# Designed miniproteins, single chains, continued (5), part 44

Each design is a single chain, and the fold is of that chain. pLDDT is the mean over its residues in the fold that is shown.

## One batch from the design tools (miniprotein)

Design m17606
Fold by ESMFold2-Fast:
Structure m17606 (fold): chain A 91 residues (1-91)
Amino acid sequence: SAAEEEVREALRRLFAAADAGDLEALREAGERLVEAVRRTEDIETLEAAEIGLAALVAALRSEGREELAEIARETLDRVAEILNERLAAEA
């Protein structure tokens, strides 16, 4: 769906911003990703986004890029909250 593609595109942009080391671009990409995940009900897409963000946070921390890691972690927390809301609705 278009919403699932928006999540995938937003996640790619977030990874690109993190790789570039651009704190402001990473914050903006994080906001776009959260908006995109709010528009999808697809659990697999939400789980993929959470897994990708968790891996990014771990990688940034291992590289000593603490400010970028913290911004990515804030985005991860927000995506995880949305995923938990969707999972509760399926129970």
Scores: mean pLDDT 86

Design m17608
Fold by ESMFold2-Fast:
Structure m17608 (fold): chain A 58 residues (1-58)
Amino acid sequence: SSVDRAAQLMAREGGLSVAEARRILTELSDEEAGRVLARRMGISVEAAVRAVRTLRQL
């Protein structure tokens, strides 16, 4: 359930589908997920990795 909540938030912020966000959260490391989000959102990898770690703690 927490991964579903995190996927919904990631999808809204990153311009992703919920299915793509769920895959990123379940199949990728924090660093790999952060790199994908950094590209999509135009933010630093460091900021994106922090966001991913925060989402995974929900």
Scores: mean pLDDT 81

Design m17609
Fold by ESMFold2-Fast:
Structure m17609 (fold): chain A 73 residues (1-73)
Amino acid sequence: DESLREVEERLREVERLYREGVRRKDPELLREAIELARRVLEELRLGGALPEELERVEELLRRVEEALRELEE
């Protein structure tokens, strides 16, 4: 499924942006990770993903948002 492959690729990109944003202390990379994660979460919700899959993305999003808040202090 091409759509599922795109979702997996986007999730890998979120993780990459998150790690780089934390490593470089770059709030722009973290904001990009948040935006991408929100888009993936919306697509999964519309596609009827399992609650466990949604929870994993929501937890990743929460971690990125927390990291951004700490950098903006």
Scores: mean pLDDT 80

Design m17610
Fold by ESMFold2-Fast:
Structure m17610 (fold): chain A 80 residues (1-80)
Amino acid sequence: NLKKAAELLREAAELIEKDPSDGVGISGKLVQAMELIDESAEKEKAEEIKKLLDEAGEYQSKGDVKKAVELVRKAAELAE
């Protein structure tokens, strides 16, 4: 489950980097990843991943796409 979440998070990070205006594609992958993270027995990792994704969203809203991508990739590494 977490491996699939990591795959989806990497795909989301790639979309944010290449086409940050593809809100539907990005949102779809993030929602699917979050569902898999919530199903995980690794609750400590799940909480850390959620914090990274929340922080990534804040940076994306501020226009710092590079930092947002970095944080989503870190979340993917934790999920792996």
Scores: mean pLDDT 78

Design m17611
Fold by ESMFold2-Fast:
Structure m17611 (fold): chain A 90 residues (1-90)
Amino acid sequence: KVEKLVKEANEAIERLLSDDPEEIIEATRRVMKVIDELEKLGDFKTAEEIARRAIDAATEASKHPNFDVRIAASVGLIAAAVALVALKNK
């Protein structure tokens, strides 16, 4: 059910722009779970698109004035970037 996974990813990506470091970490976990589920369905193209969008959102969040928010965003950026590289090298 790709449509449900895309909706879930959209909600999680929006949460990556949160001012709460804990919400950013949880949003990162949700994005990574959606990418994994899309890979299991064989939808690598949608998984790559979601990973790229997560990288863009985490990159913006990494510019936040709060240090803890920047650290949480950096974790999300690294996780999404690793997922994108893995998807391209399958």
Scores: mean pLDDT 85

Design m17612
Fold by ESMFold2-Fast:
Structure m17612 (fold): chain A 75 residues (1-75)
Amino acid sequence: MARREALLARADELVARAEEAKAQKRYFEAARLYSEALALYEEALGPDHPRVKEVRKKLEEVQKKIDEIIRKNKE
């Protein structure tokens, strides 16, 4: 199938940018970037691939940080 390599390259770039955003505590931006990368990896590799599971875990960690921010804002 065409473009699998292009999808993987784009997803890797998005993960790198997400990790940089996370390091800067820009959790909403990191979550968006991880979500985009996850969609591309899932399309290219399928949902059971170890890389997809890894990125999903990273997204969940960032989403927990966002939930903490939202929770505090309601107090």
Scores: mean pLDDT 82

Design m17613
Fold by ESMFold2-Fast:
Structure m17613 (fold): chain A 85 residues (1-85)
Amino acid sequence: DLNESLEELRARYEEAKARGDPNLGEVAYDIALKLIQQGRVDEAYEVAKDAIERGVLTEEQVKKLAIAFKIAGRPEKAEELLSLL
């Protein structure tokens, strides 16, 4: 119904990181997509980058996020994200 706020989405990711959530990659992927959908592309990139650097995001998830960044009008962020693979 209501989209989660930026603060709620950030809090979910930080909580998942703090507890060592085994589903951290899925949490990061969901949050990054929601942030992109809200037009919060830079915040989405920071979540996705942190998740890639932690080794918890799959190559398929990274490629799907790159497509979402391109659709959002930020192809440079898509290229930066793919360069982390």
Scores: mean pLDDT 83

Design m17615
Fold by ESMFold2-Fast:
Structure m17615 (fold): chain A 73 residues (1-73)
Amino acid sequence: SDEDYKRLLELAKKQLEEGNRDIALLTLAMGYVAAKSEGREDLAEQLRKAMDAVAEGNYEEAIKLLDEIIEKL
């Protein structure tokens, strides 16, 4: 559900704010796989962009992207 995604993404955001990059990336990857399996292509694409930002060390961008996704859920 959208509420389940929101909780997962808020957890990922908190993990990024705490500097727990690897755990945050795993949390986002779980969301990505779930979105893909459910045919939620737009959500999966946005999550991939957030994961890319995390992998590149752009935490401010990643958090901004997560806030935008959460707001739309």
Scores: mean pLDDT 87

Design m17616
Fold by ESMFold2-Fast:
Formats: sequence, C-alpha cells, structure tokens
Structure m17616 (fold): chain A 75 residues (1-75)
Amino acid sequence: MKAEPGATVLLEDDTYGVVSVEGDIVTLIGKNGEKRTFKLIEGEIHRGDVYKLIKKEGNIYTFESKGKKVTLEEL
C-alpha cells in the first residue's frame, strides 16, 4: 500500500498533517503537536491531498479525497 508524508487529514478533533510513513504505519501530528498513529488498511495517501473523515467505527476510520476512499486503523 502507498502512503506519503505531506498529506492533510481532517479528524474529529483537529486538522492533522502526515509527518512520517514507515511501511503501512502512518504518523499524524495536529496543530498543537498531538501525535496519532494509524495503520493503512486500504487505499492510498498522497502528498498535498486533503482527506476528510466520512465514517468512524471503533478504531477504524474511513476518509475521502477527490472521490477516493482510504481506510486507517488507529493504533
């Protein structure tokens, strides 16, 4: 699966930037320095794209950008 640093992720609490990717592990940092870690389950994350949260079920988050969906699992 493909993920890139420099994407923006809109979560329920804040706007986060993708700051690092190690394999399928994606690290997000919010405006106040909050760190959240996710596993990429499905889809791709591209630099410069904005991912909007459309669904949350437990620790599984589904986002959309430009008509494409991405699924992350919160660790």
Scores: mean pLDDT 84

Design m17617
Fold by ESMFold2-Fast:
Structure m17617 (fold): chain A 69 residues (1-69)
Amino acid sequence: SELIEELRELGERDPATRPLVELAIEAIRRKDYETAAKALAIASQEAADPEDSRRLAELAAVLGEKARE
């Protein structure tokens, strides 16, 4: 999955977000998009790079919408 690969790269670049990104990946694999969205929203606040922070927040929003379907 392109999404999972992007999340792995984000977590590998930033040790502060890595545990939350790994949690989000496992949640996505279980189709638990609500947990994945919450984990990525927290990760966006912990991210060292502002661009990575924005991307994590965007992915959190997308997964949050998917959880409502």
Scores: mean pLDDT 88

Design m17618
Fold by ESMFold2-Fast:
Structure m17618 (fold): chain A 81 residues (1-81)
Amino acid sequence: PPLPEVVSAEGKADPPVVRVGETATITAKATLRLPDGSEVTLEASVEFTATAPGIHTVPVPVTDPRTGNSVLVPVEVKVEA
């Protein structure tokens, strides 16, 4: 089936700056437009353990429970040594 259209997506890390060896919770919110023209806002979280300093992109899967369709929301995480 066709994937839903992503209207908006946002993400954050808690803590907002992660240290090497630290685990952060990465949360993404996505607003999806469904084939019928309706919009739904969904939230998902994953845990991320930092292994190297720099900016890392963490894909967070956001799934619509009505259709079973998922989108991956890329969330940038700043990691410091």
Scores: mean pLDDT 78

Design m17619
Fold by ESMFold2-Fast:
Structure m17619 (fold): chain A 104 residues (1-104)
Amino acid sequence: NPVEEETQALIEELAEVLRLAGKEEAAKNLDRESYDKIVEAYLERSKKIAEERRKNQKVLSIEERVEELLEEALESEEGALQVTLMALAGLPVGLEVVERLRNR
């Protein structure tokens, strides 16, 4: 099942990003149920960010966006998921955040 294979790959990649962010217990205990909860939190967070961007049309530099995403990945599991999804999509900002997490 391609959807199950993609979901399992996402869980494995998220576990790696969680470990790099110092969230080893979260990475170790990451299963389908906890993954689904992180996805729910990520979607709620994404809605809030979209609303803030509509109200405040601020353009961040690439460096400022990398620093913001790095901080979010260190502070929250949903932030780590956002970075994971961006890196898997091949987005340069997501890849740069993962590289900085590895070099800590």
Scores: mean pLDDT 81

Design m17620
Fold by ESMFold2-Fast:
Structure m17620 (fold): chain A 98 residues (1-98)
Amino acid sequence: MEEEMKKLLKELSSKDSDVRLESLILLGILAENNLEAIELLIELGGLPIIVKLLSDKDKAVREAALNFLKKLYEEGNEEIQQKILNSLNEEEQKKLLE
């Protein structure tokens, strides 16, 4: 899981929007109903990489990044929720929480 997650996190910085989108979807699958995977993602520095994708050039990537952060927030504990909020500016926090 750790090596797979590291590879996917690196691919989020690809010049190809399709690679960024696919990698984000695969990270979402790995994190699904898996608190340990969410904690590992954060430990590996995944949050600032994913937050950057909220401003991505590709609309599908931006929407997938927001949906992924919403999922991490909903499935995370209070510590994870606070780390997510601390990685976001005020406008991004409003989009996350609606």
Scores: mean pLDDT 86

Design m17621
Fold by ESMFold2-Fast:
Structure m17621 (fold): chain A 78 residues (1-78)
Amino acid sequence: LEEGERLEKQADEAYKKGDFEKAGNLYWLAAQVYERAGDYERAAELFEKASQYFKKAGNIDKAEEYRKRAEELRARAE
């Protein structure tokens, strides 16, 4: 899953630069990579990170959307 790991690293770099919206988008993309691979637990974790960073960016609607998505994926992982 090199694509997912690359996206996570780019998200961390965006966060360090203070670009919270870009960090949120990159974690969202990484979450989708793991979801397609069937790794629902990892996907849920990454959607939670995306939610947190969209909240920091002031995008409350996207933060809430991805928080709910993370909860749904955790239910599937059980």
Scores: mean pLDDT 84

Design m17622
Fold by ESMFold2-Fast:
Structure m17622 (fold): chain A 56 residues (1-56)
Amino acid sequence: SLQEQVRAIAEEALALMEAGREAEARALITKRLSQLGLSDVTIEAAIADIRAALAE
């Protein structure tokens, strides 16, 4: 499903952010979520959610 694809991308991006590779994580999220037809607003929200998860 779309939600499962978004979750997989988020988990991969979270791992990159934890490794200090934030620019790569941001590029990965932007590229793959835009390929799924998501808006820039939705992509920025996803990035914010990943950062919030990392802060926990």
Scores: mean pLDDT 77

Design m17623
Fold by ESMFold2-Fast:
Structure m17623 (fold): chain A 98 residues (1-98)
Amino acid sequence: AEEEANKKKAERDYLAGLMAFAAKDYEEAILFFERATKSPDPILKALALFNLGLAYFKMGDYEKAIEAFEKAAEVAEKSDPDLARMAEKFKRKVEEKK
């Protein structure tokens, strides 16, 4: 029950983050995605970390973006190898900007 409730809360926070990101409210998106990273679902956690990286990149915080993409790749490695590879590619892209 607690795990399911925490998963649904993280799913709502993730959706709110996506809506804020689409509105270009990147600071608000970061807050929601950070909350979503608390998900017990490794796929949702990895997606939240990946989008957290994108939001930090849009804000120009390249160090935080790289950290988020690294964590996304680590979490996704066993559950979603395609997402893990995408996170590694985006990390490399951000490193080229600094």
Scores: mean pLDDT 87

Design m17624
Fold by ESMFold2-Fast:
Structure m17624 (fold): chain A 92 residues (1-92)
Amino acid sequence: MEEDIKKLEEELKEDPENAIAWARLAYAYLKLGKYEKAIEYAEKALKNDPKNGMAYAIRAKAYKKLGKYEEAEKDIEKAKELGHVYSVEFAE
């Protein structure tokens, strides 16, 4: 995990517009339980690619972990529109 984070951070120094790398970094922080960082990096992914359904799904899961259910539901709907479905306990 830490090695993956370092590689993603180096990739993003060379290509800061890489929305996929930002979304992968957000997912890594989500797995570490660092939900605020996961949201921050998912937002960077969405700034570079507003159609990145993975970033919406990651941000939704982080919002749910922080008790922000309204924000999570909006992101889940957006991820579904974009063809991304994360298995989350209250994904509707």
Scores: mean pLDDT 79

Design m17625
Fold by ESMFold2-Fast:
Structure m17625 (fold): chain A 93 residues (1-93)
Amino acid sequence: MSKVQEGEVALALAEMALSVGLYETAARLAEEAIRLFEEANAPKELIARAYLVLGKAYAGLGDLEKAKEYLEKAIELGEGELKKEAEKALEEV
């Protein structure tokens, strides 16, 4: 399996963990996805999606400073609907 594919699996698991309120697990998996994507020089869209999940996970944990930092990175790297979703999430922090 490529590092991009490993990162996509980690990201999918992070999104699932986030959807059921497992915020610590979501944050850990999103951080792993970002690491794998950066090592593989993956497309910015994948990195942006991982930062969106990470920011939302930290918001769920009550770490609003980290949530804001990671959501701002998702906005910077993201495009279209992903960027709009990150902007909405940032307004809720």
Scores: mean pLDDT 89

Design m17626
Fold by ESMFold2-Fast:
Structure m17626 (fold): chain A 93 residues (1-93)
Amino acid sequence: GRVEELRERLREVRRRVEEAETAEEALEAAEEALRLAEEALRLGDAELAIEAARLALEAAMKALELAETKEQILRAIGLALRAIGLILDAELR
């Protein structure tokens, strides 16, 4: 079903976070994890939404560590804040 598809995509994103060698790779992984978290929340799976949002936060933090430009730093911070917001929203549901 849809939840199984999201879990498989989340596993793929986790691998991309672990393998990321550039800020851009980590930022792309964070953005995908946020999309998965929002989809999980729409499906009513708060646990999966929290798992995906936590991965997005981890990816954003890795992007911040790898960041070489001010733009990358600001994007990483923005993604981290969005991830924290999703975790809070999911915890309240």
Scores: mean pLDDT 89

Design m17627
Fold by ESMFold2-Fast:
Structure m17627 (fold): chain A 55 residues (1-55)
Amino acid sequence: MEAERERIIAEVVSAIRELNPHLTDEQVAQIEADLRKLRFESLKTVLESLRAAKA
């Protein structure tokens, strides 16, 4: 089980939803699927970028 990877994906999805409240569940599922294809380091970079945009 990729527990840490799943946590980061969940945090990225949460941040994307917060920045884009109009996203549908279907669109979020598509984004989540695309995120699962990324390397762990890329996922961390995406999360940091989204947190910076939110701050």
Scores: mean pLDDT 77

Design m17628
Fold by ESMFold2-Fast:
Structure m17628 (fold): chain A 70 residues (1-70)
Amino acid sequence: AEIEVYIDGEYKGTIELSPEEAVKLLQEGAKKPHLKVKLIVDGKEVDVSDEEAVKEALKKGKVELRISGF
């Protein structure tokens, strides 16, 4: 899956991961209490705690991953 990465609102780059690798990264990020992690597909936020919704979103192609220390 092609994922655009944003950290604190700044574009950091686009990465290509398998859906399984991307889910693992999202789960690791969610374990950090100071991090706010958002997944956006077609301009809509996907609940990162919903594993099935995340997997379906990652299969649809281009996705935005937004991380903040907020």
Scores: mean pLDDT 72

Design m17629
Fold by ESMFold2-Fast:
Structure m17629 (fold): chain A 89 residues (1-89)
Amino acid sequence: SKEELLEEFVRGAAEVLAAEPALSEAQREAILEAMRRVKERGLREGLSLEEILTRMLMVVADELDRLGVPDAVRARIVARLAELKAEFL
């Protein structure tokens, strides 16, 4: 189902974030929580899988910027999540 695929994507994102030594546990949790909120809202609003995944990548980029994560680290994380997104579409 779309919900199962989105949950699988969030789990994959958690692995990407866990592999980044520059991120604190609190930062990883904040990013994952932002992604889960996008998932819940997108499912409630009947958005497509592609739209929800795209919004998840956008919110990750925004959250990394808000948390003051350096540009190089942010770019690497977003690129890895974009690669993960491609596997789901």
Scores: mean pLDDT 88

Design m17630
Fold by ESMFold2-Fast:
Structure m17630 (fold): chain A 83 residues (1-83)
Amino acid sequence: APSPEQLEAETLYALAVMHLALVRILYRKAPSEKREELEKIYEEMQRLVDEAGRAAQAGDVPRVRELVDKILELSKKAEEIAK
């Protein structure tokens, strides 16, 4: 069975992946003047999600938490831009 730390890391990673998918929907539906800014946020989030996935595989819960916090901040910024 996975350790409690590994399960927490994997759960946080799943949350990050869901937020990445939400931001992808936002930039695809955005008007052209907002798309470039939203795409840049999406690309940064994708890099952070990839890093969070590696940290989760290593069971590095503090690292996953740090990366997920950054992903959630970028997701919130994307929602503000998409308004």
Scores: mean pLDDT 86

Design m17631
Fold by ESMFold2-Fast:
Structure m17631 (fold): chain A 92 residues (1-92)
Amino acid sequence: MDQARTFAIEAAKLAKENGGSVKVEVDGGTLTITLSGLNVVTQIALALRAIGLDLEGYKVNVKIDGDTLTITIGGLSEEEAQEIAQQMLSLS
């Protein structure tokens, strides 16, 4: 499940570089990433990358609400989801 990890870390870094914030939640094998303070171009770019993960067999949902982008990635083990969340939080 390396593609989900790579995406999540890149998304967190991009949000930080753009002065935004990152919130991460784990519920079993589902990782929910909330990115705030992003401009519309950055939101669209990340949304398209997240859709790419759905094509690779992950269960992805993407929501854009104002300057907030929420990405839900399912199909992970609970251990994988937790490890990804910890790595993302270390970038704060």
Scores: mean pLDDT 80

Design m17632
Fold by ESMFold2-Fast:
Structure m17632 (fold): chain A 68 residues (1-68)
Amino acid sequence: SMEEKLKELLEELNSIPGVKATLVGKDEIIAETTLSVEEQIGLALRIIGDYPDFEVSIKGNTITIKKR
């Protein structure tokens, strides 16, 4: 299910040093990072590749992942 995919992604993100991910509501993850801009872009590209049903955006040091 989509909720199972979100939980899986949440656990994956929280396993990355410098990433703190929080589930917001039923369909959104907010990941606060201490990563560089290049590392954030790389992570966002990996997420959209692995989870094509999600949309990913970067603002400052925050990556937001939401169901399309």
Scores: mean pLDDT 83

Design m17633
Fold by ESMFold2-Fast:
Structure m17633 (fold): chain A 69 residues (1-69)
Amino acid sequence: NLEEQKKKYEEEIKKAPSAEAYTRLGQVYFLMGQYEKAIEYYNKALELDPEHALAKINLEKAKQKLAEL
């Protein structure tokens, strides 16, 4: 359930923000078709960890999806 996963990562971020939690929240928004929100959260992940490989890869994928619209 994407809505439950979203709430889970929002609560994790509220308590202790991390590049991993932001990246996972971005993935949830991506699966919901919310590509601009996904990009926002991947960028927040990269602010905390500029070398986060998963955030970099998913950011490019989300930008590609937005450009296809």
Scores: mean pLDDT 86

Design m17634
Fold by ESMFold2-Fast:
Structure m17634 (fold): chain A 93 residues (1-93)
Amino acid sequence: MSKEDEARELINEGAIYLKEGDYEKAVELFRKAVELGGDKSVEAYILLGEAYLKMGKPEEAIKAFEQALKVDPNDSRARELLEKAKKILEEKK
């Protein structure tokens, strides 16, 4: 199994847990996917950030989306989600 294939499987499994509301397990799987790196790292960082937002952790979500943008500065989804996470953090004041 390549690192990319392993990352894809972790992302797919994590997405199932995210949909089921098991955000803690989703975060574990997405973190493992980002550690593997490669072409799936942007997707894994985006999903990690989305899981953190579902957990009510916008500061952690911001960090994850910023990492996605370091890998791909032109990722419009990561940029939009970063803006959303920053607005959520501001509203929690």
Scores: mean pLDDT 82

Design m17635
Fold by ESMFold2-Fast:
Structure m17635 (fold): chain A 74 residues (1-74)
Amino acid sequence: MLLKYSKEMSEKLGKLVNEILEKNYSDEEAEKAIKETYEELKKEFPEISEEVVEQQIKGMVAFVKALKRHKALA
């Protein structure tokens, strides 16, 4: 993975996770926002493998849903 892609991904996803939690996004809204963020990254870095992007989306969606459920129960 390119270092520039990793940095851009980390920065955009960090902001997105914070926004999802602060604005109380639904699971559906959070999943859509995560997918849209990765679509933007693919547009900027088309050389990145689709398999890597799919794996990252799956991981981030699962992570954010777990955080939201944990926060609701805490």
Scores: mean pLDDT 75

Design m17636
Fold by ESMFold2-Fast:
Structure m17636 (fold): chain A 77 residues (1-77)
Amino acid sequence: SLLEKAEKLAEEALALIEDPEKREEARRLFEELKEALLAGDLEKASELELELARLLEDNPEARELFLEAVGYFHKYA
């Protein structure tokens, strides 16, 4: 399913973040992003996606996996 693909990609992205504080912040932002997308709050979702991308600018591989996860979740939502 699209949701399972999104969750798998998000967990793979989190595994690439060595800093536990950054990893927890990324998890929090992704969960908030999922909630915003499910609520149809595209403005909030856009802001959270930008925050997540900024948090992971030093980790392009993790950032790319999260963007893929968001894409699958967007198709599901």
Scores: mean pLDDT 82

Design m17637
Fold by ESMFold2-Fast:
Structure m17637 (fold): chain A 89 residues (1-89)
Amino acid sequence: DVEELFKKFDKDGDGVLSKEEFAEFLKSLGLDLSDEQIERLFKLFDQDGDGKIDLKEFALAIGKIPKNPTPEEKEWMKKYLELMLSFGP
């Protein structure tokens, strides 16, 4: 479930995801993103600007991102993420 997935990437066990842990999560979905794209996406999910993503923010975000995308879904996800990143400086 979402909580188990969150805990898998929350290696420090502090109940939040760092930028690095979030990047590992995106990479596990097969998304080849640049460091800049990951940073922009992280800031978009980090609505509080505290530099961390909590479980509630992660649960809302994961509902929009498929866990095991097909090659066709990966292409759609890349377009979606590029669109999302275009709204964040």
Scores: mean pLDDT 67

Design m17638
Fold by ESMFold2-Fast:
Structure m17638 (fold): chain A 68 residues (1-68)
Amino acid sequence: SELDELIEEFEKLAAEFSKALRAGDLETARKYIEKMEELIEKLKELGAPKGTIDFYEAMVKEAREVLE
């Protein structure tokens, strides 16, 4: 389903964020956070479960705090 595809894409972006962060590439890490936020909005439009949205929003919040 489109929902399952977007969930898989989010997981891949989260992995790429972690890779960029470990490499010290903060500019690339910030771009992955932006892409993750865009996917969360698409997931909301498709009616993803609240628990999934809350979990992903918490992950993005933690990621932003690491870069601050």
Scores: mean pLDDT 87

Design m17639
Fold by ESMFold2-Fast:
Structure m17639 (fold): chain A 58 residues (1-58)
Amino acid sequence: YLEKAREAVEKGDIESAARYFAKATGLDEELVLKYLSTLSEEEAKKTLLEAIEEYERE
């Protein structure tokens, strides 16, 4: 799921990326989407990529 989240971010599909990230981490999907909706598209992408890297590598 983290890899699918990364692919979705790279495609600019923030909604799909948030859903995959929530599934990988056990977070609430609606809460993740709500938080990302408060950010710009570039900030949302950066935040998701950093979070994905942190869960995989730290």
Scores: mean pLDDT 77

Design m17640
Fold by ESMFold2-Fast:
Structure m17640 (fold): chain A 97 residues (1-97)
Amino acid sequence: MEAALRAARAAIEGGRRAALLGEGGGALGGTAGAIGGAGGEAAALLGAPAAEAAEAAAQGAEGGARGAERGGSEAGAEAGRAGAEEARRLAEEARRA
């Protein structure tokens, strides 16, 4: 569960950075990432497997990165991709545990 919560928090943080660094598309991308992260947290709390929650958070962060990229915020896109990569790493660790 802690791995899933960390992944969800990473996705939220990635989305938050995308929103702060980019205007227009960056802000939309940040919102998508934050929603994905929140979904991951909710799934973890409701007893979803940690790996599934972390994967949901990774998908949210990727959505945030794509939104930031469309808005022309390279920094926001990089932040979202970093969050997605971290969330996927945590999902893999959870599957191996």
Scores: mean pLDDT 65

Design m17641
Fold by ESMFold2-Fast:
Structure m17641 (fold): chain A 63 residues (1-63)
Amino acid sequence: MTEKERRTYEALLAAGAPKEDAEKIGRLVDEGKLSGVEFTKAAYEALKKGGGTNAPYPAAPPR
């Protein structure tokens, strides 16, 4: 990863985005293919996905 890609990736991970989405967005930003409104939209979708995908089933205690 370049420093620019890594900084974008780490910022998205810190905000709760999934690793795969954070990595893809970081790469596209570094390549100059994603900026402004397109970046905001992609970041929003990644954060929404991260918040909704980590607990699909109710946890039951071992009893």
Scores: mean pLDDT 67

